# Designs tried in a protein design run: designed miniproteins, single chains, continued (4). Part 31

Each design is a single chain, and the fold is of that chain. pLDDT is the mean over its residues in the fold that is shown.

## One batch from the design tools (miniprotein)

Design m13122
Fold by ESMFold2-Fast:
Structure m13122 (fold): chain A 69 residues (1-69)
Amino acid sequence: MTDEQLEALREAAYQAAKEVLEKDPNASFVDIYRAAYEAARQKAEELGVEVPDSTLRIIAAEAAYEAKN
């Protein structure tokens, strides 16, 4: 996976996390995390890259944490 591809996954996750909070400012961390995870997974599929689940989970958790704080 290239640095550009990794950055694309992070951007997709963070954007999804922000969208959840824009629609519901009281959204739980779990709801934000799930949206971020799904966005990162979807972006990996679009790019045709195989990403370990552990990496997707880290990206999603980081995005959810940053968006909420």
Scores: mean pLDDT 84

Design m13123
Fold by ESMFold2-Fast:
Structure m13123 (fold): chain A 61 residues (1-61)
Amino acid sequence: MSPVEQAERELLRLLLEAAEAGLPDEEIQRIAKHGRELIEQGASAEEVIAEARRLLAEALA
């Protein structure tokens, strides 16, 4: 799997977890947009997931 494919799959898994946790669609879409933007900029899967988890934690606070 390419680094881009790995980052996309890990981001999708995180977004599904967020939806199952009851996060509003608007927040899920915001996190998805930011994560995809990072992937487009060449960020690693680790960087994408770290940022997505940070945004998820902020949304749940």
Scores: mean pLDDT 80

Design m13124
Fold by ESMFold2-Fast:
Structure m13124 (fold): chain A 60 residues (1-60)
Amino acid sequence: SLREKIRELLESIGIHDVPDELLERIEEAVEGDLNKAKELLERYLKTGEPLTKLIEELKK
């Protein structure tokens, strides 16, 4: 599923023990698009901003 793929992406960059609530928020923010999820994680790695802030930006 998309949720499982997002979890694997997060774990690949060192973010472990991701709660289902956070995975669900990412799924909603990226509108089911795995490429948008990858862009979100690349932005996280580049800026160091909290994932929650980056998720809010995508929902605008």
Scores: mean pLDDT 78

Design m13125
Fold by ESMFold2-Fast:
Parts: structure tokens; sequence; C-alpha cells
Structure m13125 (fold): chain A 57 residues (1-57)
């Protein structure tokens, strides 16, 4: 329930971060791989705290 919701929220937030950082950067296909990894790491780190906040709801 709450834990499952938090996990889903974390995944959604991470996907948003990737889209905002590297996923949406369709103009840089050749370097998207490295950008995606860095954006994914940053999104997961930041969104982990967001997910914890969602778990409180």
Amino acid sequence: SVKEGAAAQARRAAARGDSSGAGAAGYVMSNLKEKGEEAGRAALAGDAERAAEYARR
C-alpha cells in the first residue's frame, strides 16, 4: 500500500528526472548515454527524499 505507492512514486520521479536531464535531450544522442547515467543518479538521489515524503501521505 503505502510502501508500494512510495516505490511507484520513486520510479515516476526518477523517470521525470531522466526526461528532464537526458531523456528529453534528444539533440545529443551520441552523448546521451553518459548524460542519462548522470541524470539518473542525480534523479534517484534527489527523488529518494521525495519518495520518502510521499510515504508519509
Scores: mean pLDDT 50

Design m13126
Fold by ESMFold2-Fast:
Structure m13126 (fold): chain A 59 residues (1-59)
Amino acid sequence: MELYEATQVIPKTGPDELALRPGDVVELLEEVDENWWLARSLKTGEVGRVPKSALRRIA
């Protein structure tokens, strides 16, 4: 699976968005568009959209 780490604070600004803090690891599920991905938090199991620019690939 593709794993990414949050590099900045991502607040939950909408109902379909995933809230993250620096160091949180997510699994990429789907590329929604050029700027947004659908991901699952490995810490909480929550699924939501995250900005691609806030993530760094780790595996």
Scores: mean pLDDT 81

Design m13127
Fold by ESMFold2-Fast:
Structure m13127 (fold): chain A 82 residues (1-82)
Amino acid sequence: MKVTITLKTDDGREFTGTGENAADAFAEAIQKYIEETGEPITSENYLIRLPDGTVIDFQSAEGRKKISELKDGDVVELIKKK
């Protein structure tokens, strides 16, 4: 089953990933951001806000579990820690 996840940035850009599951779709959205910006995304510099408003460390075990629970069409926000 194909899943689509959209990553929205603080500057209003959107990156849409697709995959067999939410984690794969999220990883593709992140990869598209890195390809466009040349900037690596790590939990030291960024957090993710989920559709329910919860903010997670996407590299933690709990954060990865939350990402895997996303559904097709969900939008997550990239939050810069600076």
Scores: mean pLDDT 82

Design m13128
Fold by ESMFold2-Fast:
Structure m13128 (fold): chain A 72 residues (1-72)
Amino acid sequence: REELLKHLQAAYDAVKKGDFETALEHLKRAIELAKSKSDLLDVYSLALFWSNITGDKSLLEEVKKLIEEKLK
């Protein structure tokens, strides 16, 4: 859980800087480490925050695909 929270924090910092690639890398790692739907919701919320700030849904779309694959 601590490792997951570190990646979520790093992704949040990347989102604030407008760094798409760094944000996506950390969100991918957070999805891999996620143990619950609550963890996946935290990742989703951060990708949604990117789309609200930038108007770009690309990060949200990628995160949705990764979450759906994780839940199979």
Scores: mean pLDDT 81

Design m13129
Fold by ESMFold2-Fast:
Structure m13129 (fold): chain A 82 residues (1-82)
Amino acid sequence: SEEEAKEYYEKGVKYAKENKPEEAIEYFDKAIELEPGFADAYYEKGLIYEGLSKFEEADKYFEKALALDPNIKIGVYQGVKK
């Protein structure tokens, strides 16, 4: 399950790099379904919505990622936290 979640996450990252946002989101959702605490998957999903200029949705996923892993070392969009 944990290893399978990582495989789905890696596929999501691959599709994101290929500019296939719907496929990327599908695989990140599969990773999150298997591992609900997978902060990196939420963050990557946020990046997809940011690329689509859906900043409110992006912010929701960035906040979920940060809540799950406060030490996440990436530039998170912080529209909600001060």
Scores: mean pLDDT 79

Design m13130
Fold by ESMFold2-Fast:
Structure m13130 (fold): chain A 66 residues (1-66)
Amino acid sequence: MVEQVNAIGRALREKYPDDPALVEKVVKGAEKLLKEGASLEEVVKYVEEKAGKEAAEAVRKALEAL
């Protein structure tokens, strides 16, 4: 979980370097989903809804590299 949360945060910071508040909010939401047993697909879908498709693709790639 920690490695997954760190990967998500890193990918989001690269896509939104000027919006740390958005990154923080999305990372906290993704962490909550992971703690509740959400799948990789559910986490990526959540990121797409909150931060857009390009951010979701970056997060998917980062998580698949773990």
Scores: mean pLDDT 81

Design m13131
Fold by ESMFold2-Fast:
Structure m13131 (fold): chain A 73 residues (1-73)
Amino acid sequence: MDLKKAEELIKKGKEAFKAGNYEEAAKLYKEAAELLKNVDPTKARRALAYAGAAEYFNGNEEEAMKLFSQADK
């Protein structure tokens, strides 16, 4: 359940990112990472990296750096 839901959120996040809706993309990726953190930590870190990229493009440099740090571990 959570894995499938997270993968759907990542897909929607990628669509939002391609459309230039970086704030929505970041929100969707962060939500996916929360669902994945106890199920698939590797995919969770990947989702955090996507969220970091979206926040960076949205001009939220501090938030982006925090997300990249969490993704890098």
Scores: mean pLDDT 83

Design m13132
Fold by ESMFold2-Fast:
Structure m13132 (fold): chain A 87 residues (1-87)
Amino acid sequence: GDSTPEQIIEELEKRIKEDPNNAEAYNNLGVVYFSQGKYDKAIEYYEKAIERDPNYVAAYNNLALTYLSAGKYDKAKEYGQKAREAS
């Protein structure tokens, strides 16, 4: 059966508790919140991923897309450029 968003969040929170520097787990929490339309939470978790791994291209791309979806076009452009520079 498919995992619910709530089950995915619980697993990712457990991984963060085991390794607080797990940038991938923070990025994946952002993806789950983005899929729920919770853009402010998604932004928060992508920013936490970038804090742990400043070269995490996927997190910059996800942040750019989230800002675009939230109507924050200047920030979307900024983070899209940062993603290209991190590549």
Scores: mean pLDDT 87

Design m13133
Fold by ESMFold2-Fast:
Structure m13133 (fold): chain A 65 residues (1-65)
Amino acid sequence: SRAEALTARGREYLAQGRYELAEKYFAQALALDPAHAEAWRGLGEALRRLGRDELAEQAFARAEA
């Protein structure tokens, strides 16, 4: 799906240390599929790397819902 493709690209940017781009792509995936647990987890990782710890915790909680 498009959400899965966007999530995969976000994870690639995470692996490259490109956290702002990773956040953007995970957010786009979640706009298409708000229940996509992998995208919520990736968003949490990107936010944590950007120092946005409270938002990261919220994203991780949604991944485990």
Scores: mean pLDDT 89

Design m13134
Fold by ESMFold2-Fast:
Structure m13134 (fold): chain A 68 residues (1-68)
Amino acid sequence: ELTPEEKAFVEHVKKVLKRLYDYLLSQGVSEEEAKEFVRRNTLLILTNVYKLPKEKAEEIADEIVKEI
């Protein structure tokens, strides 16, 4: 599925996004809204900054949100 390099990258991104998710919850954002915000921003970063194909970016974004 993911290469070892992609897995290391996903683990790093997941740690950063979990902190963002926890921060949003601390600001009174609902769990559902916080997860949607994280998923959307993850997808944008993966496609626009890291230039990943949309299909792979969606797979990674879904995995990150699932584990938060």
Scores: mean pLDDT 78

Design m13135
Fold by ESMFold2-Fast:
Structure m13135 (fold): chain A 92 residues (1-92)
Amino acid sequence: AKVVSGKIGESVTLRAPTDSYNITWLKGDEIVAQSVNGKVTVNERYRGRALLAYDPQKKEFLLTIFNLQPEDFGLYKQVSDGKVLATYELVE
């Protein structure tokens, strides 16, 4: 897993390259955000604090988490069509 450092109260962006329009970001086994055929949904717990966007230049989905809380730290996975594409460990 790639280690990414964050600070409580600050923002972090996790990037994952994909050629699929179907993507899910997980923290452990909990869905943070997903895009299915261009339709974006964000888990209710993260609404207002998370943004899922696509960067067409780099062909990456970007998960940005604003105003980091203690519970936001830990293992994040990007999954597309049942395949784990990227894994990040978010640490303080």
Scores: mean pLDDT 80

Design m13136
Fold by ESMFold2-Fast:
Structure m13136 (fold): chain A 56 residues (1-56)
Amino acid sequence: VEEEVIELAKKLVEEGYDPITAVNRAAAEVRQKYGPELTDVELVKAANAALKELEK
């Protein structure tokens, strides 16, 4: 889950989105894919990991 959010956020940044918007959109798409199986805690953790990777 974290890896999928990170990869999608990186692609969105390459398309010209800012890092915060990219991470939020990536997290929303991953949530849509996994639905109720994905907890809010796991999603927030994945989004934070993606944001840290994009800050580098």
Scores: mean pLDDT 77

Design m13137
Fold by ESMFold2-Fast:
Structure m13137 (fold): chain A 109 residues (1-109)
Amino acid sequence: GPLERAARLLREAADLAEKMAIYAKQGNFDEAVKLAEQASKLAREAAEVLRQMGTPEARYLADRVEAIAKGLELAAKAAKQGNYDTAYRIAEAVSRGLRRVAEEAERLA
């Protein structure tokens, strides 16, 4: 159903954010930014699936996904500025946050 689909998209986004953290740690700016853009797209797709459900619980999860996903833009900006340690830490926090929302969506399914 929609919750299982959103959870899958969020887990995929979290995996990409984790890969972004690894590339940022290695100083690979181009790959880090590409992964941030891919993770952001999947997170936005998950938030849209949740919003279309029309329940208060799903809307709350969608709002949290959108807030967490803003971290990907901050991590990409840090990477572009050569601040790879900051990009790494933000990307790791985003990955953990998206996994937590996926787990909550799976519990509601």
Scores: mean pLDDT 89

Design m13138
Fold by ESMFold2-Fast:
Structure m13138 (fold): chain A 70 residues (1-70)
Amino acid sequence: SEARKLILKAIGLKLRAIGLRIEAELLRKKAEETGDEELLREAERLEKEAEELEKEADELLKKADELLEK
């Protein structure tokens, strides 16, 4: 099923996004403790990547829903 493939891909993207958000939170904490602005910038980069992956996953789920309803 094409819908199943899209759902599995979306799940994979959401799991990667969760990992990036956890890494970003740890980097933000370290940046706050050390004052390292480069760690803060890296955290912001990872958060943006996570948001993009989440949006891609949501679009794939929307396509899967459309395939399952037809």
Scores: mean pLDDT 89

Design m13139
Fold by ESMFold2-Fast:
Structure m13139 (fold): chain A 98 residues (1-98)
Amino acid sequence: SEEEKVQELLEEVRKIAEDLLAGKITPEQFRERVLELIEKAEKELSPETFVRFLDEVIQILSEALEKSTDPEFTKALKELIQEVSRRRDEARARLAAE
């Protein structure tokens, strides 16, 4: 189901954020993996569900930011939240134009 797919993709985002905070991946790897999941979600989800997915990704990243104590990880999280927010706004604008 589409909802099961959303939950699987969101769980992957949570794991990637946890891996960053645990120092298991670099900020560059963190950015790459999250953006790859967003690209996959855009191809696999309906446009309406994709916007909701991006909102939930922002929530997950914001929770990770609250837990971050490393300046480099904090910077990577803030920059990615800004990028995902931009992509969400673009996706919402596309829906409003339809």
Scores: mean pLDDT 89

Design m13140
Fold by ESMFold2-Fast:
Structure m13140 (fold): chain A 77 residues (1-77)
Amino acid sequence: FELSEEEKRQIQLRLESYDKNKDGVITLEELRAEMDSIGPVSDEDVQRVLNAYDLDGDGVVTLEELEAYILRLRKES
């Protein structure tokens, strides 16, 4: 698996629609919903994102971090 430019663009557009403040920061709930909409994502996959970025429960993720994670997830298995 590898995210196409179109898939990356769709991720960005959808995350921007969730980001009402347009500051490039997405809540964990919005992150989870977007990941699930792009492809099948388990609760374990979401927890892997949290662990990878060590968010310490702040509940926010940047668009760049989300895109990087999804690319890694699809490329590595």
Scores: mean pLDDT 60

Design m13141
Fold by ESMFold2-Fast:
Order: structure tokens, then sequence, then C-alpha cells
Structure m13141 (fold): chain A 85 residues (1-85)
């Protein structure tokens, strides 16, 4: 494993916790507004979460940040779809 600074390790932990929060928010949106497009976004989000956890395990801060950014974009899209339905 790559040796991480204390600050980088704390940032990675924070990113994983944020990603878990996004997945929980997506499941809540699905419960309130069941729609195929939201289900597809959740499936994509779960794949990105797995990649983020792998980046965390490897100490790849840059990859983890990129996957978290994509998760934030998915959450934004899901909220926009839910508001229009």
Amino acid sequence: MKVLSQEENTRLIGMVLRAIGILLDLEEIKKKVPHKEIEELIKEAKKLYEKLVEAFRKGDVEAAEKYLEKLEEILKKAKEIAEKL
C-alpha cells in the first residue's frame, strides 16, 4: 500500500463516508419517487462506490476524489428527475 499522510488518510475516510451518505440519499429518493431512471442511477452509483472503496484501499486520493465527484453528479441528476416527476 502507498504510505499516506495523516491528512490524506482523514480525507479518504471522509470521502467514503460522504459516498455512503449519497447512496442513502439515492435510496430515499427511490422510495419517494420509484422510477426506472432513478433505479439506473442507483445501479451506476453502486459501481462508482465500489471503485471509490478500491481507491481508498490503494491510497489513491485522486481516483477517490474523481469517483466521489461522479457520485455527487448522480445525486444531483436523481434530485432533478424526482422534482420533474
Scores: mean pLDDT 83

Design m13142
Fold by ESMFold2-Fast:
Structure m13142 (fold): chain A 65 residues (1-65)
Amino acid sequence: MVEELKKAAEENLEKAKEYEEKDKRKAASYYSAASINEAGAWVEENLEELSKKAKEKLEEILKEK
């Protein structure tokens, strides 16, 4: 899961760079997607340090955002 989220973030970042000069709006959209994927990866990587309740609460917050 974490690796897939990081890969998705990297792919979105590459697409953002491709559109950066040609379509700033699309580039911004891909940058936003990459940031969301990176945040998700961070949560998954730190699950060992989080209590079960903390994990469930964070997942609920991230699903809504």
Scores: mean pLDDT 71

Design m13143
Fold by ESMFold2-Fast:
Structure m13143 (fold): chain A 80 residues (1-80)
Amino acid sequence: SELEKTIEEISKELEKLQDELDAKIDLKDMPEEVKKELQKIFEEGLEKINEAIENNDLDEAKKIQEEMIKKLKEVAEKAL
């Protein structure tokens, strides 16, 4: 179904995002506080995405994912 396809796409993008986050943390030798903040943003974003999916609001799930990615980039850039 289209719903299942969208959920699979979101899951794949989240896995990719986790891999990119881990790689950036290692590459930049970030302070522990920044690493914890990035992990918290990812975890809170994931919970909100899951809630949106459970409510059958795929548009909201995608919006939350985009906002999470933006937040992660901003925090990572400020740590440089």
Scores: mean pLDDT 73

Design m13144
Fold by ESMFold2-Fast:
Structure m13144 (fold): chain A 68 residues (1-68)
Amino acid sequence: SALDELFAQVAALIRQGRYDEAIALLEEAAAKETDPEVRRQLLTAAAMIAHRAGDRARAARFEALLRE
């Protein structure tokens, strides 16, 4: 599925230390997503990667979006 392909791309970017690009892909996908459950999954993944990268500001932003 498109979602499986997206998460495979994200995993590859994380293995390469390309956290900003991984977060950007998830953020773009979440912005275009109409299914609330899938959007929540994408934003949750983005928040976890931001935490892993030490980016507290972006993690907080995604957590705020998840509370809506």
Scores: mean pLDDT 86

Design m13145
Fold by ESMFold2-Fast:
Structure m13145 (fold): chain A 60 residues (1-60)
Amino acid sequence: SEELEKARQLFEEAEKLATDPSKVDEAIRKAREGMELAPDEEVPRAVGHVLRVIGNILDA
C-alpha cells in the first residue's frame, strides 16, 4: 500500500538522520510518523526499524 511505502521511506530517512547527533530530534519525529503509518501486519517490522534508529542514535 502507499502507506507502507511512505512508512518505509520515513524509516530509511530516520536511520540516516540518526547517525548525526545534531539531527536526533528529526530522526525521532520521522520514526514516529513511520510507526503511525505502518499497517497492523507490518508492526513487527516497524519495531525492527525503530530499534535500528535507536541503535544508530546510541552509536553516534
Scores: mean pLDDT 78

Design m13146
Fold by ESMFold2-Fast:
Structure m13146 (fold): chain A 71 residues (1-71)
Amino acid sequence: SEEDEKALDEAVEEARKILSDAGATPEQVDRAAEALRTLGRAYLEDGYSVEEAKEMILRAAKVIANHLKNQ
C-alpha cells in the first residue's frame, strides 16, 4: 500500500508537469493533483492494478490539459 501510494505520487508529479505545460496556474495544478491522487486511490480500492491507476491519472491529466487550452 505504501509502494502503491508512492507510485501514485509519481504519476501525480507527471500529471503536474502536463498541467503546467498546458498553462494551468499553480492553484489549478494543486487542485487537479489532489483530485487525481484521490482518483488513483479510488481505483486501487476498487481492485484495479497500480499500473491501471497510474494510466488513469495520466489520461485524466491530458483531458484536463486539453480542456484548459480550449477555455
Scores: mean pLDDT 84

Design m13147
Fold by ESMFold2-Fast:
Structure m13147 (fold): chain A 69 residues (1-69)
Amino acid sequence: DIEELIKKILENENDIEEVKKLLEEIIKYVKETGEYEKALKLLKELLKKTKNEETKVLINRAIDAIKEL
């Protein structure tokens, strides 16, 4: 469930290694399901709620990676 992964990123936004793992799981989910539009909307919403600047960079990289699929 992608919504659960998004929630975990927000709850752990200062844990960069956890954020990386969760973003990789989201990208894997998109590759397996093709739900790229849903993932992009949720990641853009997550980006607006995120305060950690390093986590914002990682979220933007994940958005770009999904757009290239």
Scores: mean pLDDT 88

Design m13148
Fold by ESMFold2-Fast:
Structure m13148 (fold): chain A 79 residues (1-79)
Amino acid sequence: KYLEEGEKLKEQGKLEEAVEAYEKAIEENPEDAKAYANLGEVLIELKKYEEAIKYYEKALELDPLYGAAEANLERAKQL
């Protein structure tokens, strides 16, 4: 539920609210690589690049085959 809520909030441009929803998704399921990757994406839009890198790295630790996290991590390191 919180993962989908965060995705909708992100699409609406409610970035701070999306962060809260993704943080709750991580609390409910700490092994959800997608929640970490999506939180990283929102943090990039908020210009919190160092925090975004940490969350993308966590997503890849949980799921090394999660291609979206790999691509976004590479992008974030260049910002």
Scores: mean pLDDT 78

Design m13149
Fold by ESMFold2-Fast:
Structure m13149 (fold): chain A 62 residues (1-62)
Amino acid sequence: MEKARELAEKLLSPDEEEQRKAATEIVKHLDDAEVQRALGEATRGLSDEEKLRLAKYFAEAL
C-alpha cells in the first residue's frame, strides 16, 4: 500500500522526470490491485488535461 501511494504521489509531482519514472514503475505493476487502487484515487480529482498528460506518460512507458 505505502509503495503504491508513493508512486501515485510522484505522478502528481510538478517534476516531469518524476512523473515519467512513476508511470514506468506503475506500468510494471499494473496487475497489483493496490497500485490500481492508489492510481484511481490519485487521478479522481485531476482535470481532463492532467489526465491526458498522464496517459501520454503511460504510453511512453509501454
Scores: mean pLDDT 72

Design m13150
Fold by ESMFold2-Fast:
Structure m13150 (fold): chain A 92 residues (1-92)
Amino acid sequence: MREKILRQIDEVIAELERLGRHEEAAELRRRREEAVRAAEDLLANPERAKEQGAKLGVELSDEQAQAIAETAALLILIGVLIDAELALRRAK
């Protein structure tokens, strides 16, 4: 779930703060906020998936467009989590 990914990101940021990596922690907080906004925008506008599909010659149902938006939103958040985990590994 989205909440679990965000919690994991927050835990990594807290650990970076404890290790004295304040600048990296601050950058990850900014990226987290940007990722949340981007994910919310995708979830609010699933019709954009239909428009992109049409440009590629693919007709998407409302259910398919919603599923694509949900997947894209999760991938954005997972990307931030991966970067956070890599930063933590470098800090250790």
Scores: mean pLDDT 83

Design m13151
Fold by ESMFold2-Fast:
Structure m13151 (fold): chain A 62 residues (1-62)
Amino acid sequence: REEAIKRLAELLGISEETARKILEAILSAEGRDRELYLRLISKETGIPEEEIEKIVAEYKAG
């Protein structure tokens, strides 16, 4: 969990606290809302949606 938070924080250039909030928001989103949120982050940061999904899965599993 902490490794996923740190990785997202470093990739986005944000605090670990903000990264945790983003991961929790993605986990709470369902269907289309989750898809739109991931797409928005990908467009803003240049990070592929697949990579963001991997980090979310790592956070949930840990």
Scores: mean pLDDT 78

Design m13152
Fold by ESMFold2-Fast:
Structure m13152 (fold): chain A 87 residues (1-87)
Amino acid sequence: SKRELAEKIKEAVLEIFDKYGLPDEVREALKQALDTLIKALPDDMSDEEIAERVLNVVRGVLDFYGVPPELREKILADLEKKLKELV
């Protein structure tokens, strides 16, 4: 179900953030942004489109909190790979 996919996405994002040791403030902001996105997802949206929207939200949060570009690219690459395995 879309809800099960959404929960797996949240877990994947948080696992990646924990792996890279990002501050709790960034993790909390991301949790809130993802919860907002998930609640607003249309039932007819493809899994691939959901993954793309998640990646865009994560990119925005990392950029806002000033995560260095090299680290941001590594986080996004790991996340994209994980999301492709879930969809």
Scores: mean pLDDT 79

Design m13153
Fold by ESMFold2-Fast:
Structure m13153 (fold): chain A 98 residues (1-98)
Amino acid sequence: SMVEDIESFIKALENLRKAIEEAETPLELEVYGALAIMVLSLAIKFLKKNNYPEEYIKELEKARDDLAASVRAGDKQGAIDSLNKAIEILKKIAEELK
């Protein structure tokens, strides 16, 4: 179901957020950050294919772009904040589909 697919994206992003929180080196932040950007991009693509409202897609695209900027800057807290925002949006979408 669409709910199960969105919940899978949420779980993947929550696992990557934890990995970023536990990251001790710049390389770990870059690798886990890149994976989180990839997962978010896949979630955005999935929502676009299923004709979800444009406002949710734009909010997720902003969270992805903010995540990418934070990762490039070595800003671990900024990366966590962007992931929290993306997870919040996806949880709201999943709840509205129940």
Scores: mean pLDDT 90

Design m13154
Fold by ESMFold2-Fast:
Structure m13154 (fold): chain A 103 residues (1-103)
Amino acid sequence: MEISFPVDPSANIQGWALVRPGEEPRIIAEINVKTGETAIHPQFRGHLTVSIEGDTLTLSGTLPREFTGEYYGVASKSDKPLIGKPLEEVDYKSAPVLVEGEE
């Protein structure tokens, strides 16, 4: 899988949120767009990689079927970690991208 969003130069942290029916929405991966420092939620470590190339942020990897859902790009002007935080703590949320897990 691969989910790409543009870099927001007004943001300090950008990331990806997973939304599934019946579950609390959760931010699963993030990057500090000024430093390039990345973080991934413990449940997704070993499955996903975050990269930045030019003006594009990319989340890539192979997800188990249990991680099927809608993925949103998120942005925050705060330098506070977003992993595990609710979507109400972000300054911007993209349109959803439906991702189906393969294994």
Scores: mean pLDDT 79

Design m13155
Fold by ESMFold2-Fast:
Structure m13155 (fold): chain A 64 residues (1-64)
Amino acid sequence: MEKLEKIIKEKEEEARKRIEEEVLKAVKEKKLSDEEVAELVGELAEKANEEIEKAKEKALKELE
């Protein structure tokens, strides 16, 4: 497995755990509707994708 693939997988796993924790916390504290939960999941997923892309760019710079 390439170093880049490992970094991406680690970031994806961390993002998944973070999304799960944030959603559970928000549901408990804010009484979110199903639609609000779906919007929150979407927003957190977009942020996670941005973080993964940044991690990928950083790894590529190290290879140069």
Scores: mean pLDDT 74

Design m13156
Fold by ESMFold2-Fast:
Structure m13156 (fold): chain A 58 residues (1-58)
Amino acid sequence: GAAEAIAKGLEAIRNASEERREILREIGETLRRIGDGLTAGIKEGGFELGLERGREAA
């Protein structure tokens, strides 16, 4: 019936939204990796260790 056609249409829209969310998750994962790298670089311990090695190499 018409109700079943409408229900299937809504499910198709939901599935399309899920596929788009999957792409957004991939983008979010990449941004998270960038953020994690930046956070690690900002941490005083990691930054200080890098600075000390720079001085030793100079």
Scores: mean pLDDT 66

Design m13157
Fold by ESMFold2-Fast:
Structure m13157 (fold): chain A 58 residues (1-58)
Amino acid sequence: SLLEQAQELRAQALRLGSEASEHLAKGTPEDREKARELMAQMREELRRAEELERQYEE
């Protein structure tokens, strides 16, 4: 269902956020770059989840 797909995307976003946090904790320039990439992916997954949730409610 749309709701199940949205929940999967939110779960993936949480994982990406956790990975980004681990990279930030390491503190190298390469880790900060990787964290930015992971955070961008997290935001995209959340955007997709919100779109699916809107479609489910309508």
Scores: mean pLDDT 86

